# Designed miniproteins, single chains, continued (3), part 38

Each design is a single chain, and the fold is of that chain. pLDDT is the mean over its residues in the fold that is shown.

## One batch from the design tools (miniprotein)

Design m9384
Fold by ESMFold2-Fast:
Structure m9384 (fold): chain A 83 residues (1-83)
Amino acid sequence: SKAEELRDEGATLLAQGKYEEAKKKFEEALKIEESAGGYTLLGEVYYAQGDYEKALEYYEKALELDPDNVIAKNNLEEVKKKL
């Protein structure tokens, strides 16, 4: 889907340290299709930027949509160590 393509593009940008471009791609994906994966990836951008409070908010949103999302659960535990 287009949302999946945007998440993949954003993940590549995030890996390259292009945080604002990655954020835009994940936000566009979430507008097309709200998903736990989309919120998790957006949280990962905020985590990479050192905004741990925003990262926590997005991981919590991911778990509201999918309580069994392993990546969001693991990322939530990691961000709690930074707060």
Scores: mean pLDDT 89

Design m9385
Fold by ESMFold2-Fast:
Structure m9385 (fold): chain A 57 residues (1-57)
Amino acid sequence: GAMLEELAKKYGVTVKEVEGIKTLLESGFSRETVVQFAVKYAGLSREDAEELIEELE
């Protein structure tokens, strides 16, 4: 939705990357696992990954 597009623009990532992160959270993966995924595969800093996750919860 529009929120995912706005988050993608804010953090400099693709909508698919935000959707992937959201899906991991909804699938019950730990916050630390999702942060590690965002850092390694989406190229986010830990701080930006943690902020994005908070905005998705």
Scores: mean pLDDT 83

Design m9386
Fold by ESMFold2-Fast:
Structure m9386 (fold): chain A 62 residues (1-62)
Amino acid sequence: GEEELAELLSLMLGISKEEAREIIRLAKEGRLDEATERIMKHRPSLSREQALAMARGMQELA
């Protein structure tokens, strides 16, 4: 569910659960570029392609 997804994303990115929920919300709304930019700010080592794939995964699973 969305809560489990938020917990997993929080752990993966080292961010708060609230920030993880916001990224998931942006992805669900189809705001994939904004979700991607937020992921990249927290994990600059990720490529844009990798961050976008994560955002799309959040949209699909939520």
Scores: mean pLDDT 84

Design m9387
Fold by ESMFold2-Fast:
Structure m9387 (fold): chain A 114 residues (1-114)
Amino acid sequence: RERLDRAARLAGRASEAVKNGDYETAIKLAQEALAETPEDDRVVRALAYLTLGQAYLKMGDYEKAIEYFEKAVEAAKDHPALRAQAYSLLATAYKKMGDEEKAQEWRRKAEEAA
């Protein structure tokens, strides 16, 4: 319980760091959140992976961003809203890499999941 509460707070702080443009802090806090998240807590894990992906996306590391967004999709398997967010972010990452076909595929998945 206490470790999960801390993991959720770390994930929230990591998300705030992304909004503030502090991507290094966001990565550190999201990794700390994952380390404290129980393996069966898929929601906090999905949020941490989404934050890691967004931080790497903003830093221009599209390959790392895609890796973390795919992990977020897996973690959000039973959570349609988080899964839709992960699909939308995968579409954005592939578009930035110039893979328009994959970007369109993930965008369609996001629209179907929303």
Scores: mean pLDDT 85

Design m9388
Fold by ESMFold2-Fast:
Structure m9388 (fold): chain A 59 residues (1-59)
Amino acid sequence: SELSKLIEDPSAPARKYLEVLYKLGLLSEEQLKELLEKMDELGIRTVEEFIQNWHKLLQ
């Protein structure tokens, strides 16, 4: 799946990872927008950085 490919590539854009979650129905449009804004504020760009900071993004 596209999600598996993004997880296997830690340098992949975190934005694409979130877009895939949205397409799979795991995120609402509102949740996607909020997470993208938080990522921009924290300087999170890659899937690896997203995983390392996920606790901060979900609080």
Scores: mean pLDDT 75

Design m9389
Fold by ESMFold2-Fast:
Structure m9389 (fold): chain A 84 residues (1-84)
Amino acid sequence: SEKLKQAVEYFEKGVEAAEKGKLEEAAEYLEKALELEPDNAFTQAMLGEVYAQLGKLEEARAYLERALERIPELEAARALIAEL
């Protein structure tokens, strides 16, 4: 699927931007990935982590909670929610 391929590419670019400390750029890529695949728990978790680093704590919590609804075993998301 072209849509799935594009979502994965945006997710990977978002992760790379986050690893380089380009948090606003990371959020933009992850938001684009989530527009294509709204229920992707990994994208929700990563966007939540980026929003937490940007100080957008309520948005971070919302995305991390959505990720945990899909994949309850996402320990990283659960740990980050506890710190918000």
Scores: mean pLDDT 86

Design m9390
Fold by ESMFold2-Fast:
Structure m9390 (fold): chain A 64 residues (1-64)
Amino acid sequence: AERGVAMIQAQTGASREAAERIVELARRGGSPEEVREVLRELDGIEASLEQAQGMLDAARLFLE
């Protein structure tokens, strides 16, 4: 979990809170659309679906 959070922050500039929510979404089988909504709501970051999918895939590699 911690490794996934740090990696998402490094790749996107997202806050720790947004990165933690994205890791939670990866654990629950969330969608790239849900990742985009989290980034927009918490940090005001506009990510593409491709970027959001990459974040989910990367977070899944670091699930504990």
Scores: mean pLDDT 74

Design m9391
Fold by ESMFold2-Fast:
Structure m9391 (fold): chain A 60 residues (1-60)
Amino acid sequence: SSLPDEDEINLALSRMMIGVARAAGDEELAKEMEEILEEGIAAGDVEGALTRILEKMKAA
């Protein structure tokens, strides 16, 4: 099997970060991150979505 592409990796990392926020009990942060990821997928910019998710996590 071939390795996943950058978009697949960025999507997996984004989902992982959302899971970390939720596991930490920060449901509001998790929802904001989910919204950012949904917007990024719709725009075809998963890399940008991951960047914004990481910025939100740093600010929390």
Scores: mean pLDDT 81

Design m9392
Fold by ESMFold2-Fast:
Structure m9392 (fold): chain A 69 residues (1-69)
Amino acid sequence: KVEELKEELKRAIDEYRALVAAHADMPQEERDAVLLPVRQRIIRITKELMDLGYTPREVGEIVRELLAE
């Protein structure tokens, strides 16, 4: 299950990056609406990874690096 969650996290973050790039010129409210489901999914998966033994530092670094410009 850990490997599956890690793959889901990578996929979700990739989707987030793609959406940010594709919608860079969208109105702020519309962009936030498009990004919200992926943001919530990322948060949920990261919490599940922490529950399974990943450290907060490991999860935080992965998410922060992938969400940063």
Scores: mean pLDDT 75

Design m9393
Fold by ESMFold2-Fast:
Structure m9393 (fold): chain A 62 residues (1-62)
Amino acid sequence: SPVEIAARAVLLAQEKLGPDAPLPAFDPENPRETVQRILEQARAAGLSPEDIAELERLLKEA
């Protein structure tokens, strides 16, 4: 499910950046766009190449 994939992307970003990280709002009507925005935020925040690759994989599956 694209919604479930977007939820996994949010959880990964929260785990790596912390629960108070300024993540984009989760939009269940636009799950792929949610993953895209999280990936951009993760890149800007300097997440590891491994974490970025996992988010890119989730975007492809959404």
Scores: mean pLDDT 78

Design m9394
Fold by ESMFold2-Fast:
Structure m9394 (fold): chain A 60 residues (1-60)
Amino acid sequence: SPLGERGREALLEVFDRLAERLQEIAAKTTDPEAYLKAMVDAIAEAGREFDRRLEEIRKE
């Protein structure tokens, strides 16, 4: 498959996992400041996961 197609698939998968994680944070977090921090941390983690997947795709 073209690199762009595989990159799109990786992005969608990471986005789905991020959406699930954000829903879990919203359900479990009662403190507004802790909620904001957890969301920022989850978004940053998703970015790192996407970078890892792109690096894997580039090796193929």
Scores: mean pLDDT 80

Design m9395
Fold by ESMFold2-Fast:
Structure m9395 (fold): chain A 67 residues (1-67)
Amino acid sequence: MKLSKEELDKEVKFSLYLMQAALAERAGDYEEAKKILEEGIKEFSDDPETVAYLEELLKRVEEKLKE
């Protein structure tokens, strides 16, 4: 498998956003998790598959905020 510098940089950023969002959710800080996911969606706006994945996570976090 081949990873270009751009693909590697995107993968690292994606992992960091996921880790930060997961950590916030585990802490019960759904507002912070929402903010992190919204920032990730903006960062990866040119990647529709990544955006769709992050939007799905954001919807789940927003459901928790409605409780």
Scores: mean pLDDT 78

Design m9396
Fold by ESMFold2-Fast:
Structure m9396 (fold): chain A 55 residues (1-55)
Amino acid sequence: PLPVAPSSPAPPAPPAEWSADEVAALSRRIAELHRTQGLSAREARARILAELAAA
């Protein structure tokens, strides 16, 4: 296989400094967006992270 050019980056991930409390909140929001938007878990996570960055 040929060396490919830089591809799309991986989806955004939560900050490494997050505490268990914040992780629990993220999980709940992912579930809510999942059932409301019908998006995949990783897409819901990306949207939540984008909103947090905007806040």
Scores: mean pLDDT 69

Design m9397
Fold by ESMFold2-Fast:
Structure m9397 (fold): chain A 66 residues (1-66)
Amino acid sequence: GAEEVLEAARRIAAGGRSVGVLAGGGKAAVFGPAGLVVVDLESHEAAEEAARRVEREVPGATAKVL
């Protein structure tokens, strides 16, 4: 769910590293210099919620919904 996306984003952002999220189609791709994690989600709506929460709760993160 969204919590898995947030955890992945926090791990990639650890130590002040950049992190981006692309969400849509029941998936979220979390990416940055530390790596790439793909999280399966229940729906497109869950992907939108995950993207919104990343931008709100992870400092310096960017998120887009496809």
Scores: mean pLDDT 81

Design m9398
Fold by ESMFold2-Fast:
Structure m9398 (fold): chain A 56 residues (1-56)
Amino acid sequence: RKTRLSDSELEALARMLGISVGALRRALRIAPRVDLTDREALEAALAGVPVEPALP
């Protein structure tokens, strides 16, 4: 599991989840052990964080 992410990797994950990079960074600080390659695990971690959904 990759826990060290570059800015470009964070941007890609934020786009995949439909949220801002700032919201993703906050979620990772709250749940640093979340599986960053698993979208479902990331969304579960984000459920406890006030996130701004990206409108399609």
Scores: mean pLDDT 61

Design m9399
Fold by ESMFold2-Fast:
Structure m9399 (fold): chain A 91 residues (1-91)
Amino acid sequence: KEELLREIKEVTKELVRLAKEHYGLTDEEIEAALARFEAVFGELSEAEKAEVVAVVVAGRILERGEEEALPEVIELLRRLDELIEELRKLE
């Protein structure tokens, strides 16, 4: 479980880095999304924070058009989904 959480954090960090570089995503946008969910649901787990980040990044790709989607970002989104699903199976 702890190893999955570590991988989720690393993949999420890399996803944010690429989205900032290539899609103009800002720390303020990520923080605003996290704060919105935390205002409704309380303190988010690391996996829940990762899901929020994935939704924000996917939304930015859709806004820019699918043709602007970097293969590396799509692979990170898929990897993150796989890791979160594996973590849920252990809970």
Scores: mean pLDDT 78

Design m9400
Fold by ESMFold2-Fast:
Structure m9400 (fold): chain A 58 residues (1-58)
Amino acid sequence: SKIEETKEKLKEVVEKAKTKEEADKQAAKIVESVEGLTSDMADEITKAFIEEAEKKFG
């Protein structure tokens, strides 16, 4: 699904990023590039990203 595919991309972004700022910047680009996201879908994706980023960066 679009949500799951985007979540996986953001998880990879967190894993590869050296800093939280780099991860945030790359994640924003990916979310903006995904056509047809509703507010609810974007919120779910953003929440998952925040959890992964907090797990790695603190």
Scores: mean pLDDT 80

Design m9401
Fold by ESMFold2-Fast:
Formats: sequence, C-alpha cells, structure tokens
Structure m9401 (fold): chain A 62 residues (1-62)
Amino acid sequence: NPYLEEAAKLLSKVGNANIETAKALLEILKSEGEDTLFALLEAQTGDPELAREVVELLKKAL
C-alpha cells in the first residue's frame, strides 16, 4: 500500500518507524478516529504538520 509506505517514510524522519508502525497507526485510526490519532502523533513527533500529513495518508489507505 503506497500510502502506508509514504506514512512510514515521514515518521522515519523523527524516529524509528517502518511499515508495521504505519499499519498499527491505521488500526488506531479505524478504532479511535482521526482526532485521537492526530493528538497521539503530535505528542510522539513534536511536529503537528508532519502529524497532519501522516493522518491524511492513513485516511487515503482506508
């Protein structure tokens, strides 16, 4: 899935992230929703712009 691969690449810029990380975040999006996922990513990355880009990519992966 190209959107999961792109999300993993963005996350790898701020920490150790791979395709399994992106898949886990997609499951959080499905179960907890967009706002919860954004807040989690912002807290983990310290980068709200990157968090928004990752959320949008994961939404396209649905």
Scores: mean pLDDT 84

Design m9402
Fold by ESMFold2-Fast:
Structure m9402 (fold): chain A 73 residues (1-73)
Amino acid sequence: SDEAHRLIQEAAVHLANGDYDRAIELAEKAIEAAKDDPFLRAQAYFVLSIAYEKKGDKEKAEEYRKKAQEDLA
């Protein structure tokens, strides 16, 4: 949980700075760390969705948006 929180916060900072590839890497690590926490996992999926949208990969952005919504259901 603490590790997942840290990784999500770092991913969000890189996302805000336009470092989309680093945001993706950190968010993927956060998903691994949040495997038993659907709320934290959803946050990491939202970071992936935004990063892929910013990179122009709309299909991956939608895929991760749906995964985030599934974790919150």
Scores: mean pLDDT 86

Design m9403
Fold by ESMFold2-Fast:
Structure m9403 (fold): chain A 90 residues (1-90)
Amino acid sequence: EKEELLRVIENIKKLLDEYAKETDPFDRDVLRALIIIQLTIAAKTAEKLGLKEVSDLLRQARDVISTEEDPEVAAKKAKELLDQAEELIR
């Protein structure tokens, strides 16, 4: 179960790399929506596993992606939060 959560976080990081590089506004919005959905699911999974601090970091990453207008800045901040979450799981 923790291994599945780590895999999901790794996949979200790949989406963040794509989001940071995306120049088309429509494709960028699709990537943003997908990242938000996956972060929400991951946070709920972490909470069910009793990983409260991990869940909180994933929710913070979601909020960053939702509120930060610059895709590169948003992706960088979200990745830092995801790196912290991975350390707590491992």
Scores: mean pLDDT 87

Design m9404
Fold by ESMFold2-Fast:
Structure m9404 (fold): chain A 65 residues (1-65)
Amino acid sequence: DERERLLAAVQEALERLRRESRDPAAVAHVIKGIEALAAGDLEAARRHVAEALRLAGFELPPELA
């Protein structure tokens, strides 16, 4: 359940970043987050997505804080 909520939060954040951010630093972390997610490393995906949101100036959801 917590893992499913975290996965959903990561996916939602990646979709938002894809739509709304072109910041090169944020994009680098988006790429790393996608790679981590594909590798099954949800903890690394969470960290990279959280940093991408921070760099893009977006609010960090509680699941990613």
Scores: mean pLDDT 79

Design m9405
Fold by ESMFold2-Fast:
Structure m9405 (fold): chain A 72 residues (1-72)
Amino acid sequence: AAEALELLRRAREALQAGDVAEAREHLEKALTLLKELGSPAVPDVETALRELDAGNVVVALSALAEAIRVLE
């Protein structure tokens, strides 16, 4: 849980800096860990990745914020 939360925070920082590639890498790593844990944050991380693939950075950031909230 703590490792996944840290990856989500890094993804948020990367997106705020405009580094979509770095954010995607952190989100994919976090998603793998959260799926293994059966975390309720999984749907929000999947939404963030889908919105990022669609170029909707603002919506991706909102989904990412919700994933972080669920884990805190």
Scores: mean pLDDT 85

Design m9406
Fold by ESMFold2-Fast:
Structure m9406 (fold): chain A 56 residues (1-56)
Amino acid sequence: AKTVNVAFPAPTFFINRQLKAAGVPIDTQNKIHFQDEPTPDSATSIEEAIAKANAL
């Protein structure tokens, strides 16, 4: 699993909601955690997480 800090100029509530809708696990610090194989930083970026959420 890889942790990525979600400290971007996007509203936290929007990020959390989109990540949950996409099934991306996050913790109380808005960090993205993947429970599968370790993922590179770029692959676990907020942009990728938002793209997955928008696909829903």
Scores: mean pLDDT 51

Design m9407
Fold by ESMFold2-Fast:
Structure m9407 (fold): chain A 68 residues (1-68)
Amino acid sequence: GAELLEKVAAYVEEHYPNAEVERVGDRTLRIRVKGSVETLIGLALRLIGDFPDVKVKVEGDTLTVTAL
């Protein structure tokens, strides 16, 4: 829901201040990470670990996070 996505966005903004977070739907965030592939994968793994009620998809330099 909206509260879950707000928590995810706040988490990303706190730990990855150079990331761009965009809400692209009622259940979906798009996160663009500037840096290495390792930075992107690290963020994806942290989100999966800390937010079990989300689905994370990695596409190039972006993550798509969907609330389940």
Scores: mean pLDDT 79

Design m9408
Fold by ESMFold2-Fast:
Structure m9408 (fold): chain A 97 residues (1-97)
Amino acid sequence: MSKEQLQEEKERLQKEIEELEKKKKENPDDYQLLFELGQAYFRLGDVLDELGETEEAKKYLEKAIELFTEAERSEDPLIAGTAAVMRGVASLLLKKL
């Protein structure tokens, strides 16, 4: 992926996160929303790592881990299970930075 494509993906993810954070404030117990927000932060952290923005990448990966941990509290086994897997993936990526 080119640096230009990574910057475009970064900007897209930042807008997605802003919208999801607003929705989270209005419905903090929506575990599907928490999972979606966690995925958006994880993807932003990954893009930032590819851009060499290591400190920002760490920050957003830590935020993704927090959100996946909350989403694991879901009574829906698909949400809870996928959140647990994604928390593990985010934790491994964070440890490499």
Scores: mean pLDDT 88

Design m9409
Fold by ESMFold2-Fast:
Structure m9409 (fold): chain A 64 residues (1-64)
Amino acid sequence: MSAEEQRELGEEYGLKGVGAIARGDYETAARYFELAAEYFEKAGDKEGAKKARLGAETARQLAE
């Protein structure tokens, strides 16, 4: 995959994470944000990866 394709997948999984938050499915949201972070990192988008990892951590805290 190209870096642009990987960034696009990061954005896609980030949106799925937000959707899971809206449904109260915080565990699923954390997994989607972790996938988003992985794709952003592979794309060289360090800021995108950082934000996605923060999203995953926040989702895990909300799962309590």
Scores: mean pLDDT 85

Design m9410
Fold by ESMFold2-Fast:
Structure m9410 (fold): chain A 59 residues (1-59)
Amino acid sequence: SALLRELEELSREAERRVEEVRKQMATLSPEEQKKLFEEFEKEYRELAERAKELYEKAA
């Protein structure tokens, strides 16, 4: 149940961040959009690693 709660929290965090990035993209220059996308890719990889660690702890 603790693992499920953390996965649900990560899912909600990722969902909110995607929406936030989309809103910001609409107001930014192409150069700023590229930088924001690169930062978001890094954040996404970090979230994926956190999820992997939770699964490994459950094993």
Scores: mean pLDDT 76

Design m9411
Fold by ESMFold2-Fast:
Structure m9411 (fold): chain A 65 residues (1-65)
Amino acid sequence: SMADVERAKELLEKAEEALKKGDKEKALQYATQAGRYAVRAMAQGYTEEGTELGKRVNEVAKKAK
């Protein structure tokens, strides 16, 4: 549903904010949750938005090393 897309965006924004503050642990936690909602959105037919969100999740995960 669109709610899964919006939840993924919300969690990803929190992940990116945590990363900017240097909180890599919280960034990874939020990014992981955002990724789960992005996958659910893709499975429900929101493929384009879910794919874009998944790419952003991966970028946060790379930077949170």
Scores: mean pLDDT 85

Design m9412
Fold by ESMFold2-Fast:
Structure m9412 (fold): chain A 57 residues (1-57)
Amino acid sequence: KLAEEIIKAIEAGDKEKAKELLEKASLEDLQKVLNASEEYANKVYELQAEMFLEKKK
């Protein structure tokens, strides 16, 4: 279900919600999102890059 929530957040343009869901996502959830669409895959990569920079300890 988390993969579906991520896709919905991306579709809605809710980047903050998508980032929160990506933090909790397993590799299985990520694979489902990446396989759903190239557009969603690109958005996930963009959001993950932002999250990675923001969370760097």
Scores: mean pLDDT 76

Design m9413
Fold by ESMFold2-Fast:
Order: C-alpha cells, then sequence, then structure tokens
Structure m9413 (fold): chain A 72 residues (1-72)
C-alpha cells in the first residue's frame, strides 16, 4: 500500500488509534508523540477527539499540545 516507506509509522498509528480498545488508542497516541511524528500525533488525537475514556482524553490532549508546539 501507498506511503509505507515514510508514513508506515503514521498509518500504523492511525489504525491503532482507531481500535475499539482504549489502551491501544492511548499507546498509539503516545507512540506518535515519542517518535516526534506530528502528522501521526494529530491524526491519532483527531480520531479520539470525542472519546469518553479519561486516559484517551488525556493522551489526545497531550498530542494536541505537542502538535500546537510543533507548529510554532
Amino acid sequence: VEAYVEAGDTEGVVEAAGSADPATQVEAIRAAIAAGDVEAAEAAAEINRDSKDEEVQIAASLARMYVAAAKI
């Protein structure tokens, strides 16, 4: 599939962030931030923006802050 050479981490993170398991969603968001992948972090946070899970909400908020800081 397209973009697996450079966006492999981004696509993998987006798929994991879309998982039905909140723990997997949190891990995906944290992995994107740890990797410094702004695109993956933004996508993972956006997928989980309406999550009712507290841990997912915290992780998504951290990703949004990271993305905002990276745009400065």
Scores: mean pLDDT 69

Design m9414
Fold by ESMFold2-Fast:
Structure m9414 (fold): chain A 64 residues (1-64)
Amino acid sequence: MTEEEKKLYLEYKNYQQKADAYRSMADAAERGGPEFQALRDEYRKKADEYTKKANELKEKIESL
């Protein structure tokens, strides 16, 4: 693997970790009750954004 591939792989892992963190925060907000629904939705949106970024990096790495 090139240094560029290693850097992309580390960024990919970082985005996956961020996605997992936001999913955990969304689950915590869900358990907090209906007053936290807006936070739950925001955290789920962030998790989806980071999942998308991770998938885009994965595709880029696989195309190298």
Scores: mean pLDDT 83

Design m9415
Fold by ESMFold2-Fast:
Structure m9415 (fold): chain A 68 residues (1-68)
Amino acid sequence: LSPLEKRVLVLAGEGKTVEEIGEELGDREAVERAIERLKEKGLVEVGEDGRILLSAEGILEVRKIKEE
């Protein structure tokens, strides 16, 4: 994962929405692209209400990132 993808994944694991992460990181378009990449990797899904849902693999990846 890129550094931005790792940051976005950790924040998504904290229950933050795409909008909240974009505001925190200051670049909504970069955050949206990172989420698309994470979806392609099977680490997250975006719900019909815009919530970010971590897969089992995504949860494990967040734990690994936090240990780095």
Scores: mean pLDDT 80

Design m9416
Fold by ESMFold2-Fast:
Formats: C-alpha cells, structure tokens, sequence
Structure m9416 (fold): chain A 75 residues (1-75)
C-alpha cells in the first residue's frame, strides 16, 4: 500500500521536524501550526470517514501530514 507507506514516511519526517523545532525553542509554535492544519483538514477527514472511503481517508491523512510538515519546517 503506497499511500500507507508514504503516510508513515511523512509522519516520521513531521516527528523529526517537530523535534528540531522544540530544540530551537519553537515547540509551541510548531504545535500550534500542526493544530491549525488539523482543523483545516477536519471536514475532509470527517467526510471520508462517513463515506467509508478508506483510500480517500488515506489521501486526506497524507495531505494533512505533508502540509503540517511544511508548516513546521517554515518556522
């Protein structure tokens, strides 16, 4: 499953970016950025769950993790 593999890789990258932000004293800013991305993607996530569309759910999760990673890296 390529989407699940990409999600796992991006989630690990996000974890590393968050760790780097915390080490730089920007942990609270990084957490706020992640929360903002989660809030933005919540409606799409809820729709995918309600539809039972596993593939769409995986795509939305991957997109959210990638955007969160970019937001944290931009700090």
Amino acid sequence: DELAKEYAEEQEALARALEAARAAGKGEEAEAAIEAVEERFRPKLEEAVAAGDREELQRVLLEAVREAKRAVEAL
Scores: mean pLDDT 85

Design m9417
Fold by ESMFold2-Fast:
Structure m9417 (fold): chain A 88 residues (1-88)
Amino acid sequence: MSEEELEVESNLALSRMIVGVLKIMAKNTEDEEKKKFIEEKAEEVRRAIEEAEAEVARTKDPAKRVEIAERTLKFALEALKEADEKLK
């Protein structure tokens, strides 16, 4: 793989790992309102990853591909932060 392709795959893989973390957080939450909020955040991140993968596939510029993947990871990290704050 090119260095840029590796960066794309790494950012998207980390984003998928965050979806897994959010699902575990939801499963371990006894508060039904907080559980629903975290499950909705996990679904939002999952959809963002699917959209990002489609956008990367149609984007020819390697720098723009990396930017798409990085924006997706940033969105996933923000969702994780919001879920963590909701559990406080």
Scores: mean pLDDT 88

Design m9418
Fold by ESMFold2-Fast:
Structure m9418 (fold): chain A 81 residues (1-81)
Amino acid sequence: SPELKEAEEVLKEVEELIKKGEESYEKGDIETAIENYKKAIDKLEKFIERERNVTSALPRPMLEKFEKMKKEIEEKLKKLE
């Protein structure tokens, strides 16, 4: 499914942003960590909103995974701000 391939690409991009954020945090670059986490949240939010507002081709557990990931990053960001 093209929708599933797009979801996999979004997941990959989000995971890379989280990794960059974590690496920046470990180096003491809090500002860059915050920027990368915010980019990850933005990508997740846009994807979740699109899938909720149309006939979704994604299994519900995959949507729930994206929502959980967003909440986890939001909690990390809250601790840094």
Scores: mean pLDDT 79

Design m9419
Fold by ESMFold2-Fast:
Structure m9419 (fold): chain A 90 residues (1-90)
Amino acid sequence: FANRGNLLFALGKYEEAIAAYTRAIELDPNFAEAYYNRGNAYVNLANLKPEQAEELYQQAIADYNRAIELDPNFAEAYYNRALALERLAQ
């Protein structure tokens, strides 16, 4: 499912990517990278749907927080969380 999520993400199918990453997380709730990748999909979806952007950025931040909890050295998750927080503040 993570590989399916990555392919769907690359194709710009962010809603389908989110569903695939959600399934990967259901199978392995400690998979930090799946939370990180789902967060990235929420951010990209927010950029395409400004009317839902606040809620989508909040979902992304929650996923980045979980990725960081599971892997405190996940530098990319800290960086992308900071960007999502900046977008939410604007």
Scores: mean pLDDT 87

Design m9420
Fold by ESMFold2-Fast:
Structure m9420 (fold): chain A 68 residues (1-68)
Amino acid sequence: SSEEVAKLASEAGRALREGNVEKAKEYLEKIKELGGDEKAVEEAIRALEEGNVEKAQRYALAAYLSAM
């Protein structure tokens, strides 16, 4: 549901800002399961693993919007 996606997006955004790679990946994978764009999720995770938080946030936003 859109509310479930919004909650996961909020949690993912927090994990991204805190540099918590494992938690951010967990929430992004759940967003993918709810219909988030697979490529956007994978690019967000890749950017996060490479330490590019800004790029990760942009792709994460695209994943959130695609799942709503």
Scores: mean pLDDT 83

Design m9421
Fold by ESMFold2-Fast:
Structure m9421 (fold): chain A 104 residues (1-104)
Amino acid sequence: MEEEKKKKAEELTEKGIELFLEGRYEEAVKLFEKAIELDPNNLTAWIALALALEKLGKTDEANLYYKKALELAPDNLALYQLLADTSLSDEERIARAKELEKTL
C-alpha cells in the first residue's frame, strides 16, 4: 500500500534525522537507506543520507545521493541554492530540505 510505505519512510526519515543530530551517523544512514527503499521520492531522506555520508568521510558516495535529490526536483532553484550553500548548518540544511519537500 503506497500511502503506508510513504508514512513509514517519513517516520524512518524523522528517526534518522534524530540520530544524525545526536552524531550517530552510521545508524542514521541505515534508516535513511530504508526510507528511500520505501519511498524513493522522499527528498529529505536523500539529502539527509548525503549529509550523513559526508560526516563519515564518504564524499564521493554523498555526491551521488545529492545528484539523486536534484533529479527529483531538477527545476527547483531553492534546492540548488541549498546544496551550494556551504555556510548552512546541518540542522538548517535538513530543515530547508523538509520545507522544500512540502512545496513539491
Scores: mean pLDDT 81

